# Ledger of designs, part 109: designed miniproteins, single chains

Each design is a single chain, and the fold is of that chain. pLDDT is the mean over its residues in the fold that is shown.

## One batch from the design tools (miniprotein)

Design m3795
Fold by ESMFold2-Fast:
Structure m3795 (fold): chain A 82 residues (1-82)
Amino acid sequence: SASATLAAALAAAKALREAVERYRRGEMSPEDIRALLAELARDPALSPVARAALARGAQEKDIERAVRLAEDGLVRAILEAS
């Protein structure tokens, strides 16, 4: 349902935001962020657009670009589900 897809996208965005905040505090490695992006990309409740963006982020060597790709995809998914 659109409601379940929106809830999944919001939960993924929150998880990524919290992980990025921990990364900026030195509490999480770039590899931990990539692992989180790969895990979120496997959630079937997320739209194909969100999953593709998260999967691309997980493979991106530049962590700032990885996070940006994931955030852009999740924002698009949230807007499309709203």
Scores: mean pLDDT 87

Design m3796
Fold by ESMFold2-Fast:
Structure m3796 (fold): chain A 97 residues (1-97)
Amino acid sequence: KKEEFIKKLEEVAEKAIERLRAATSPEQMLAVVDEFYKEVLKLLEESEIEDPATLFRLRLAIETGYRAIKAMVEAGASPEEVAEALRNLLETIKRLI
């Protein structure tokens, strides 16, 4: 169900934000971001969302957000800035459902 997907997505995001706050290097932040991306894609594949247009918009938002967040880390963004960008991506995904 949609509510199940949102709940799991929020849990995955919360865990990623916690790990980002514990990160002490860009490499550790990238590992957290990569794991978050993979977990979100898995949740989308396991979701009951069947509308092709909604799935396309979700995948595009996830991929675009992931690339933007990775670029931020590579540019020297702090863990808190990266966490904020991840929270913004979560809110974008929630609006598209």
Scores: mean pLDDT 85

Design m3797
Fold by ESMFold2-Fast:
Structure m3797 (fold): chain A 84 residues (1-84)
Amino acid sequence: GAANVARNTARIERERAEKAKIDELLQQYLENGDPEVKEALKKYVVDSSIKDLLEAGKITEEDLPKVRKELEKRVDAFIERAKA
């Protein structure tokens, strides 16, 4: 229905904007090695991932501390792979 189409469109547009911001921050970090850019990248990826998981009903507010810690580890591994 129209409501489902609108929600799907908004999600795709948000995911596209999130990817563009992640790509921008990753490129900045790869060019200059700035720890503040790395922390901004980690925060952005973790926060957007948590928002998407909550909206999808895959996690609850009570899961946030554990999920945040796990996502931070995955983002660190992602950045390390991108540097190779």
Scores: mean pLDDT 78

Design m3798
Fold by ESMFold2-Fast:
Structure m3798 (fold): chain A 90 residues (1-90)
Amino acid sequence: AKIEKIITLDLKGVKPEYKKNLAALIRLSYSAKKLNEGIPVLLALVECYKLVGKEKLANALRNSLSNYKPFLTKKMVEKKDELVKKYCLP
């Protein structure tokens, strides 16, 4: 219920072809319980939001993640890039 309302508001004005994949990525971000799984999903969301023109959401999310920058591993960057390819590219 709460997650679906957030998805509807965040994706308002996004092209239909991107909405389904972005909604799935947003749901994935709420299901992740570990930092090594959650951080790559949130970083992928930042890039996806930029791609669909949601600059304010992208900037807010990026700023919220600034405290996690020292914990960013090569494996997390690789997972982020994989998620961007899966959910952000047509």
Scores: mean pLDDT 78

Design m3799
Fold by ESMFold2-Fast:
Formats: C-alpha cells, sequence, structure tokens
Structure m3799 (fold): chain A 107 residues (1-107)
C-alpha cells in the first residue's frame, strides 16, 4: 500500500515548524509512521513552506527505505536529534535541495 503523505505547519517559541509525515495505510488496524522530518524558520512565506514540504516528502521517501525507523516523535529533543543525524548521513547520497533544507533546521 502507498504511504499517506501529510504535512502540517505550526509555531512554537517564535519559530515556524514544518512537520512532514509518511504514514502507511491502516487497513488491518495497524499503521506505521515511516518517516518524519522537521524544518524550523523564523520567517517563511506560504510558498516557501509548501516548497519545503514537497522537498521533505521527497527526502523522507528516500530516507525511509534506507535510514529512518518509524515511530519517531516530533516534540522530543532526542527524536529530533536522531532524525537530523539520520538525515545528515543520507544527505551524502541525496541532492542539493536536501542540504539546503537541512541548513534551515533550527531546533
Amino acid sequence: MEPVERYSVFETAGRRVVLVTLERERVDGFGDIEAVAAVSSREMSEEELRRLAEELLRIAKELDVHSIAGGLSVGSEEARRELLEKARKAAEALTEPFKAVSAQVEL
């Protein structure tokens, strides 16, 4: 089954955070979050947020196959650090947009 792609935007401590999740379809009453990524910026336009969400979805799909374990919770400092470290390792094999996105992450 294809993962369901979602993103949300919220603000905390004066920063805008883009949360991207890939979720498997829950047909049998169970589903897993396959990839989570977060980007934080003080100032972002709606177009920039949408573009970053699209890039994060592309990156999350690739990272999910190779590096990201499901069940990472955004809101925990440990989960955010683990996600960033996994993303950085995969970035060596990914395109320039990923490096630009990772440079925009401030947690």
Scores: mean pLDDT 43

Design m3800
Fold by ESMFold2-Fast:
Structure m3800 (fold): chain A 80 residues (1-80)
Amino acid sequence: STEELFAKTEALAVRVLEAAGRLDAAARLREVMAAIRAAGYKPDAAQEAALAEVEALLREIAEKEPELVEKVRAELLAEF
């Protein structure tokens, strides 16, 4: 479901950002995702832009620290 996919995506992205020491980006992502949930899972242009910035940062983390991303993914898979 959209709700499950949204929750899993947020959990993975937030945990990766926090593990990489990007606490400000993690907090911003939580706020943006909460706003999108309140809007019925339909992001506006500003929210899409914020998500794109977080996605670019997550790609950078995955390139520089792939082992960190894989560890977080494995931990979350055990929780879901």
Scores: mean pLDDT 81

Design m3801
Fold by ESMFold2-Fast:
Structure m3801 (fold): chain A 94 residues (1-94)
Amino acid sequence: MHMFLTPSQVLERSRAVLAQNPDDGGAWHDLGHALFELGRLEEAVEYSRKAAELYRDTNPYLAADSLGTAAGALLRLGRDEESERYLEEAVELI
């Protein structure tokens, strides 16, 4: 049995988690991904980067996944060179 959350529901849940624990990398990751789905691309880059920084030393695979979300948002913003740099950083973490 599984449940699907809408991006808006993920956003509200992640914000509630972050109000109690601002260092929860998973909540920053979920927030960044939800913002990407909602087309809030600049915020998606900022929050996905925050998740990557929190995961860098503890879980580099999740840090790379967050950088991938940021790179996707950068591509949609037309910031192709920054997107490529984020993808190279993600590959170096794995």
Scores: mean pLDDT 82

Design m3802
Fold by ESMFold2-Fast:
Structure m3802 (fold): chain A 86 residues (1-86)
Amino acid sequence: LAEELVKVLLEGAERLEELGDHESAEKLREFAEEVREAAKEGKLERKTAVIVASLGIEAAALSFEGRDESARVLEETVRRLNELME
C-alpha cells in the first residue's frame, strides 16, 4: 500500500512538472517521502488522511488563482489516494 501511495504522488508530481508547476510538484515529492516514513512508524492511514486534506486545500487555492490544470492534477491525485485507502 505505501509504495502504491508513493507511486500516485510521484506520478502527480511528474504531471505538475510537465505543466511547469515545479512548486506543487516538489510538494508532492515531499509528501511521498512522508508516506514512506509514516509507513515505517505504523501511521500510514493518518498521514495519508492529512496529505489528502492538504492537497484538497491546495487544489482549491490553485483553482482560485486560475491555475486550473494544476488544480485538476491535485484533485485527481486526491481521488487516487482515497481509492487506495478504501
Scores: mean pLDDT 84

Design m3803
Fold by ESMFold2-Fast:
Structure m3803 (fold): chain A 67 residues (1-67)
Amino acid sequence: MGHSTEEASLATKEAVDKAKSLGLTPSATDINKVAKKMMEEGISKKEATKELLKKSGATEEQIKKAL
């Protein structure tokens, strides 16, 4: 089951805050894509965070520390 709009929004905000803590700036397009996947495909908060960090240019080590 996919996440609600509120749940996806909150999880996406958490992922964005995590990316910013690593010195990254996620694009609006990537943020929206990840939120859409949470709502439509039901991906977990962890998977959403991982995908957003990868799209934002995080290194493998940064992603591992963030998760």
Scores: mean pLDDT 78

Design m3804
Fold by ESMFold2-Fast:
Structure m3804 (fold): chain A 100 residues (1-100)
Amino acid sequence: SREELVEEFVKRVKELIETLPLSEENRKKIEEIVEETAAVLLDESKSLKEKADAMLEGLEEIVEILREAGVPEEKIEEVYKKLSELAAEVIDKLLEEEEK
């Protein structure tokens, strides 16, 4: 279920990013960030705080790429809100999986 949760997170982020007018290069950069974040979320040696910190760092890096790509500020704010909500949902479910 942890693996399924993280896989669903990756899928939902990719779906959101596909709605944006991004180059293939920028999409690949975002995919690399998402994969790195997913690896931390699946790492049993990492604390919940480290997983939450990795999630926040990943979101900040994605926002930087969107700005570099020339995505309008209003659209970046919308995407950040959706990503933040998704991140909170994933972290809450990971807490449930680790503590029961």
Scores: mean pLDDT 82

Design m3805
Fold by ESMFold2-Fast:
Structure m3805 (fold): chain A 119 residues (1-119)
Amino acid sequence: MSKIPPGAGGAGAGSTAPALPGAVAAPADVEVIPVKVTDTELSLRVTNRGDRALHVEATIVGDEDVLVAEARVAAGESVVLTVPANPFEQGVRLEVRDEAGRLVASLYVVGGGAALAGL
């Protein structure tokens, strides 16, 4: 987390905080953008900018983790994953794996962190 949120932790007066808190862990060849954030669902667009197919999994995180959405994203393609969860009350983990099953990116969304990117 940023140590000094300049009033708003988003782009309103931010000069020290990163632009996309909670999404900055994705590598350059994978783009994850929140396209819809409500108290009933979270929709994330995953774009594969690399040259290899990726597998993406969305899990509701709690005492028991529940896989709720998954998709294969071909090279140069994008998909939208819709998670039927309240991201302000429940943690959502997005994991991106290569064709060998190796984890290449992970994004954790909790407390509406993804909503700060949707300015």
Scores: mean pLDDT 66

Design m3806
Fold by ESMFold2-Fast:
Structure m3806 (fold): chain A 91 residues (1-91)
Amino acid sequence: MLKEHAEALEEIVAQGEDAIEEARKAAEEAAPGDEEAVEEVVELIRRAVEYAKKALEAYKAGDEEKGKEYAKKAAEAVAKAAEVLKKAEAA
């Protein structure tokens, strides 16, 4: 279980830089000229990547409790970014 969680998080971390760049492009496409919405989405995805890195470090150290907490925070940040994008597209 811990090893599987660590491997999944390693892939997320490895794709983190690409995910931030893709999030920026998606936000710019969804809300052209809305720099505030673009910045919010990019910051939320950056936060998600940071929490994913912390979760991975915790799981590698054998700290399941901290790993689970950081993984939850990463998921919450991604969900919030999706809400910002949906609201921008609906406008």
Scores: mean pLDDT 74

Design m3807
Fold by ESMFold2-Fast:
Structure m3807 (fold): chain A 72 residues (1-72)
Amino acid sequence: SLEEELRRRERERQEKIDALFDAAVDGYLASRGVTDPELRAEVRERVRKMPIVTVQQLDALVDELLARKAAE
């Protein structure tokens, strides 16, 4: 049906957007030397919930999470 086709296209579009977003965040984290998969996953989840993302906000988030991990 048309409704099923529209829902399929919306899902495919969202999946592509999510993949591109994750790749961009991973690229940024790689530039910071962050290789920990758990930390990368946490950054991706937090950044997805932000309405606007700046490099300064990403730097602050990564610094906070690295400091927390170093304390454990």
Scores: mean pLDDT 78

Design m3808
Fold by ESMFold2-Fast:
Structure m3808 (fold): chain A 101 residues (1-101)
Amino acid sequence: LPLSPLLQRFEKLVREAIKKAEDPTTSKDDIKKILKEVAIEAFQLALLAKISEEDQSIIDMFQQIVDIATDAARNIDDRKKVIELLRKMEELARKANELLR
């Protein structure tokens, strides 16, 4: 069962989140909203990977994405940290997509 379409959608959402976080005119509430969406989709991807019995390495990457999404929400007052964490999520999502067959 290919997770690739859902993962590609997640990658687009993370890129949108980075773009909003890098824009100094974006409100804190708008950043909170997009980070919530990122966290929800990250959790859903981790759950689906487990249900689909994906390779443990892929499951572990999605668990890391969930942890990073939680850290981003916790660090909402540090915009540089939020951007750093979003970029880490983008890298992990890209690696997971490369491992999917």
Scores: mean pLDDT 82

Design m3809
Fold by ESMFold2-Fast:
Structure m3809 (fold): chain A 84 residues (1-84)
Amino acid sequence: PLSPEQVRQEAQLLLESTRQLVAQIRQLLANNAPQDVIDTIIAGLEALRAELEAWLARLTDPAAQALVQETIALIDATIAELRS
């Protein structure tokens, strides 16, 4: 089992990795990525969001909850951008 400190660190690393992923997605959009690639990215982000919602339901540490909620919000904003 992970310590509370390790859980917070995992949540922080996930947020940073998600920020990097979003930057890469924006580069793909700038390079006129085809719609099938965009659809695949949306499906992947929706799957990640579902996993994060499940993790959030199991978290008890407010700091870790806040980081996971921020990551979910970033994913939601990115999906909305991709659908616009």
Scores: mean pLDDT 88

Design m3810
Fold by ESMFold2-Fast:
Structure m3810 (fold): chain A 85 residues (1-85)
Amino acid sequence: SRVRALLEEMLEAADEAIAASKDPSRENAQRYTAAAIRMIGALIDLERLAKEGVVDPADVEELAALLNARDYEGLKAHVERLLAS
């Protein structure tokens, strides 16, 4: 499903953001920024799908809150729970 593909993209991007955050460098700052852009793009698409009734708006709101807090470990955990359901 498109929802599953977007959740998998968010999971990959969250992992990249976590990895890039461990060591400060210009290269890691660029990787972090690219990962953040990917997560924002996936969130926007998930918000559209929530309006269409194909994903729970409450789950998308939680993803948005975690992303806004830059809690990528929490974001990853929430996405993994959604993928397991």
Scores: mean pLDDT 86

Design m3811
Fold by ESMFold2-Fast:
Structure m3811 (fold): chain A 75 residues (1-75)
Amino acid sequence: HMEEQQKKLVEVLKEIAEKYGPKLREIRAMRAAGAPWDEVRAAEQELLDEIRKDLKKKFEELGIDPSKLTVVIEG
């Protein structure tokens, strides 16, 4: 049932956005403000790895195959 899966997916995205949104937005702001690339990349990589791991675990919990879905997290 796609509607059920969509609702669960939206809740997962809300949780991720609420948990990581402020940090992700700050990293994007740092990049836009001309912060050192190495510093921005380190913070971005760390945050993205955490987000990816959380998303993968949540998708597995919902029975969704992550390889069949492309999800974009926006700030």
Scores: mean pLDDT 71

Design m3812
Fold by ESMFold2-Fast:
Structure m3812 (fold): chain A 87 residues (1-87)
Amino acid sequence: SAAEEERILKGIEEVEKLVEEYYEKFLKSTDPAEKRALLDSIRTLRGLLEWELRELKRNNASEHVIERVERARRRAAEIEEEAKKKL
């Protein structure tokens, strides 16, 4: 439904915001333990986006919703890999 799609898109926007906030904290942190914890949080959110993407594809969701979630997943994966290189 349109209402369900809007709910999903809102949730994805919140996840994207949280990933960017964790990455900003990661870049500013000088504590290796804090950096690892933030990276773990980013990995968890990336995993959530991958799960959501699989569910949307399984349920034949709208292409625009699938593309929106895939963009969020790719950005989270990119951030995760960049954070790993800086750890």
Scores: mean pLDDT 89

Design m3813
Fold by ESMFold2-Fast:
Structure m3813 (fold): chain A 66 residues (1-66)
Amino acid sequence: ASEEAVKLIMEKTGLSRERAEKIAQAIKDAIDNGDQTTLDVAKRELRKLGLSEEEIEEIIELAKKA
């Protein structure tokens, strides 16, 4: 997973590194597999944790670069 995506998730949500890595990896796997359903679930989870749409988009772009 992207270290930058993991850091941003931790900073914005307060989640542990282990949880942030799991989310970042799920996003990366969804992108690599074209799994729009899993990507949408991950975006909803991040919104529920209080992230803005801009922050969610930044995390996705960072995850793509990994």
Scores: mean pLDDT 81

Design m3814
Fold by ESMFold2-Fast:
Structure m3814 (fold): chain A 76 residues (1-76)
Amino acid sequence: LEKLTEGKPTGTLLAYADLGDGKGVARIKMPDGSVKTIFYKGEIKYLGDSEDPNKAVVSITDEATGEEIGVEMAKQ
């Protein structure tokens, strides 16, 4: 189910790679400046546009915890 987020996301997506089989790896910069690498399950889901129209808010589901992480991603 799609969840709309209008607020500022909790992190920034720096890089990701789709590994196939409905999984991938993502590098996320957290608000404290730390960088986390997580394996995600499913696809990166677009939740909507960020407050910046050149950016999107996306959801990434951590395969280890099942937690959804809202992050900001630059549009290309």
Scores: mean pLDDT 70

Design m3815
Fold by ESMFold2-Fast:
Structure m3815 (fold): chain A 80 residues (1-80)
Amino acid sequence: EAAEEAAERAREEAERGDFGGAAEAAYEGAKRAGGDEVGAQMAGGSAATAGAVMRSSGGDRREAAELAGRAARGGAEGAA
């Protein structure tokens, strides 16, 4: 399922410290789920923002990765 694939990929990219990659995974997942361009961009922005907020608040990378994955999943599910 596109939402599950997007969530897993975004989580793995974020675990590597690549929140840009997490955003791209969320964007691709939303597009694959049938979302329009605006919806896909919002999904990507949400995943990147979740990671950035966690880093700036002193959270750990694994928690940031989980938040990015959840944002990607939600974006893809909302796009479908």
Scores: mean pLDDT 75

Design m3816
Fold by ESMFold2-Fast:
Structure m3816 (fold): chain A 56 residues (1-56)
Amino acid sequence: SLVEQMILTYKSIAELFPHLTDTVEETTLAQMELRGYPQEEIEEVKEAMEEIKKEL
C-alpha cells in the first residue's frame, strides 16, 4: 500500500538522516492532509513514524 511505502521510506530516511526525522514527519503528514487522505490513515502513519523515532 502507499501508506506502507511511506513508512518504509521514512524508516530509510531516519536511519540515514536522524536529525531530519521531525521535519520529514511533519512534511509527510501535511502532504497527506493536503491530498485528502483519511484521518485514520494519517494517524496510522504518524503512530508508525513515532515508533520508528523511538528506536533511534
Scores: mean pLDDT 82

Design m3817
Fold by ESMFold2-Fast:
Structure m3817 (fold): chain A 74 residues (1-74)
Amino acid sequence: MTLVDKAGAYTRTLARLVAEGRPDSEIPQDQADALSQLLKLARDDTDATADLFAQSGRDQAAQDLRTHAEWQKK
């Protein structure tokens, strides 16, 4: 399981907990840590983050991140 896959699991777990009226404290810590790491990497190195998305088979997300990185350079 890649960092991107674990971060994606966080969003799925959160959506389930919200639908069930359960607290966010029930989200597994490894998923929360993965999302935190991915967000930090996206802030510090958007191109490297796009490469991680591509490696996880998320080609559209990788392209969107690269477009965002180019926007940030202007």
Scores: mean pLDDT 73

Design m3818
Fold by ESMFold2-Fast:
Structure m3818 (fold): chain A 60 residues (1-60)
Amino acid sequence: SSMEKLKKAEENLLNDPSFSEELKRELIDGFKRIIAAVDRLASGATVDQIKAAALAKAAA
């Protein structure tokens, strides 16, 4: 359900004419990262493991 809500939010964002193309791209990239994190959590990863992975990716 959470992943479905995130994907619907991404679709609604793409169809929102009040957002610039640049802002939409940045927000979509954010949603993709959140969806990936939710998928890892659903697969048994802890919140701390997800945070560590996100920080490592940002630092690399």
Scores: mean pLDDT 71

Design m3819
Fold by ESMFold2-Fast:
Structure m3819 (fold): chain A 93 residues (1-93)
Amino acid sequence: SMAEEEKKKKLGAYADALARALDEALPVLKEVGAPQHIIDRVEEIKKKARKIAEEANAKADEELKEKAEKIVKEFKENIANEDFSSAEAAPLK
């Protein structure tokens, strides 16, 4: 159905936006001293997100890119000012 094709494209666009957001977050995670296993996990998630986007033949449009950039900016500001008390990062499980 058309609804299924639209959902696939939407998921692919979100996956493209996620991969780009993670690529931008990686240097900040390294600067704040995130453990190597967390960095490796983020790289793996990014790789999987890119595969989903490629399989859907979808890319984030300008509006979704702008929304993702705002979220990434907020995330970068938050983690740059955080004090990591443990090697575990719940969002990356």
Scores: mean pLDDT 71

Design m3820
Fold by ESMFold2-Fast:
Structure m3820 (fold): chain A 84 residues (1-84)
Amino acid sequence: LDPVTRAAWSLLAAATLAPVDLDEAVRALAEALGVPESAVRAAIDALVAAGLLERSVDEEGRTLVSATEKGKAWLASHAGVPSV
């Protein structure tokens, strides 16, 4: 599984539990996987375009991401699948 895709999947899983700070998640995943932050952001953009994640902005201007109902259903259906 591509490291960037794995990062996106990990973020989707986390976002299913609670809204996630996008900038913190991108930085953490980029550091953990040794990939550029831009690559992680592109993968997240793809999940948003697919309707699996949604973005919101808090009062401090932080971008949060959370799993949509479609994203939660998709993750549940693909538990244990090694590929996206």
Scores: mean pLDDT 75

Design m3821
Fold by ESMFold2-Fast:
Structure m3821 (fold): chain A 92 residues (1-92)
Amino acid sequence: LSAAIQRKLAARQPLIDDITDEISKKYDLTPAQTDRLRQALEIFVKEYLSRNPDASDEEIRSAILHELKLLESTMDKSFAVQFFANTMLLQA
């Protein structure tokens, strides 16, 4: 049944790419930071889908943006994005 989660993750690749490009452009991330963010978002989405297998794209997007907003309340926005990416990669 982990195969079902993997298939759902593959189906969400356009969402992950869209969010990555949106955040990368908004915060003027380097290519290395953009790649790191993409990897972090893949980990986040995989973990989220393991707990919420039927989550919509809207729910996943909202969850990601909520996490970033919480960090932005205590940090500079650019730093918050990098902190999020580093934290997610530690869960890999």
Scores: mean pLDDT 77

Design m3822
Fold by ESMFold2-Fast:
Structure m3822 (fold): chain A 98 residues (1-98)
Amino acid sequence: MEEELKKLKKEIEELIKKISEKYGEDTAKAVRNVIDHLLRHMDRQGVSLEEKVKFLKEINKILKLALEGKEPTDEELSKFSPYAKAFYTSVKFLISQV
């Protein structure tokens, strides 16, 4: 689990670099700040490592779709955790401001 968490965090860092290239550095910094805020909130709530891994997989998917200029489907959105839904809403807003 810890190794999977580290791998996902590394993949997300690479995706954030690509967000910086496509949408600008300020947008990428804002996206990182949202991720950091949500992870700290999850830690304060005692969320399990398994739930954090699920969240990181969800945000990995959201960032990949954003890089492709695509949106999650309503069906996919309905399956996201509340944290991933909050992240998606924030990312959508941040990209719309570019």
Scores: mean pLDDT 83

Design m3823
Fold by ESMFold2-Fast:
Structure m3823 (fold): chain A 100 residues (1-100)
Amino acid sequence: SKLEEIEKIFEEIEELIKELLEAYRAGDWEKVKELQEKILELVREMLELAGLSEENIDMIVDSMREFLEEALKLPLEELEKKLKYFHEVLKDTILSLLEE
């Protein structure tokens, strides 16, 4: 089902966020950037599954990229809070679109 596909993508994003935080702790900025892009690709896939137009998907993904780029300038503790907020907002937004 569409919900099962979206739930799987949420789990994949959660795992990538954990990997990004580990790469950030290690100072591996190349890996941090790779993981950021993977997260944004999964967000795009999720928004497509939720039935958004390409124009709306592009606007949301661009806004989320900007949010992540600003969050990555912060100390680790603040970055962890921002990534948790990002995941919660994304989950609430997608579930609201599905009315579930």
Scores: mean pLDDT 84

Design m3824
Fold by ESMFold2-Fast:
Structure m3824 (fold): chain A 63 residues (1-63)
Amino acid sequence: SEERRLAEELSRRGAKLGPASRRLTERDQAGEPEDAQSEADREAIGRGLRELKPLADRLNEVL
């Protein structure tokens, strides 16, 4: 179904953001200062969320 296809695509694309999100959460909880990796992770998450928004909106339309 269209819902399943969109949910699977969102899950697959969202999974690519998992490692970066986990690293940022762990750093924030530990109170660690920013470095090149955390900056790259924030940029990757921002870009990924912008790419996922149209898919999430489309999924919401077919639910």
Scores: mean pLDDT 78

Design m3825
Fold by ESMFold2-Fast:
Structure m3825 (fold): chain A 89 residues (1-89)
Amino acid sequence: MAEEYLKKAIKYLEEAKYEEAIEYLEKAAEILKIPKELIEAARKGDVEKLQELVEKIGASRLQQLVLGGLMAAEALKNAPEAKPFSLTV
């Protein structure tokens, strides 16, 4: 079920396991039959293209939530040094 995969992805995000979160979000996207172009736009953080494609296909709330989750997880994975509460010093 797509909702169960989303739930697991959120748990992995809470544990800072971004790679696992992305895997479960991708599985949710497959179940929801989200077009590859939207998944790629979300993973690249291309907000303009993602908004355009979301409008074009009439994406559901659940599909939009999965796409937003993918974008957030990729951003957190690719900019770990920008996270709040750094304990380096």
Scores: mean pLDDT 75

Design m3826
Fold by ESMFold2-Fast:
Structure m3826 (fold): chain A 65 residues (1-65)
Amino acid sequence: TAAELARKGAEALRAGDRATGLALLGQASMVGSGETAELARRGGETLFNTGDAERAAELAEKASE
């Protein structure tokens, strides 16, 4: 599910794997809907535009709930 992809994305980001985290957040935003998709998209955009992996992981964790 999108929430599972977002959770895995957060785990990857917390482990320092930005590439895997970004890819998983992109997948979560495409297969999800509503708030889950929006939070996953924001997490990916935050990481891509600012490099803030901590903030991206927080958004991914929220998307997984």
Scores: mean pLDDT 81

Design m3827
Fold by ESMFold2-Fast:
Structure m3827 (fold): chain A 66 residues (1-66)
Amino acid sequence: MMKIGPMLSGVDTAYKLGLSEEQVRIQIKGILERARKEGLSDEEIIEEIDKVLSPEVKKIALEVLE
């Protein structure tokens, strides 16, 4: 089973270090597209987002997912 938690955590850390919202959106979109390709459901993706991302990055991730 693909683990997206570490990838999402990396983006969260990069955002805290000054990565722009635009770059965060691009990185998250790539992670979510890969997760869907590997067979993760949107529900499983949302669960990982909820567990791993800070509130600001979680908002961006949920906007990208919709």
Scores: mean pLDDT 80

Design m3828
Fold by ESMFold2-Fast:
Structure m3828 (fold): chain A 74 residues (1-74)
Amino acid sequence: SALVEKLREETVEKIKKALEENPNASLDEKERMALKILMETVDRAVAEKLLSPEELAEFMEAVGKEAKKLLDEA
């Protein structure tokens, strides 16, 4: 879904920005920031009925993979 890809890109960009703004944060703190950003997007998507349950699962998996890569690079 084009909307899933757009939300993935926007969410990953927010995570990147949060990590860049907090370079001295611990791994646990960085993981919590990434999770918070992910869940804020999930909550919005559910409230606004932007994604189906299946699309939400795909979105969460995609963002999770990208976030792990970003955390490994930080």
Scores: mean pLDDT 83

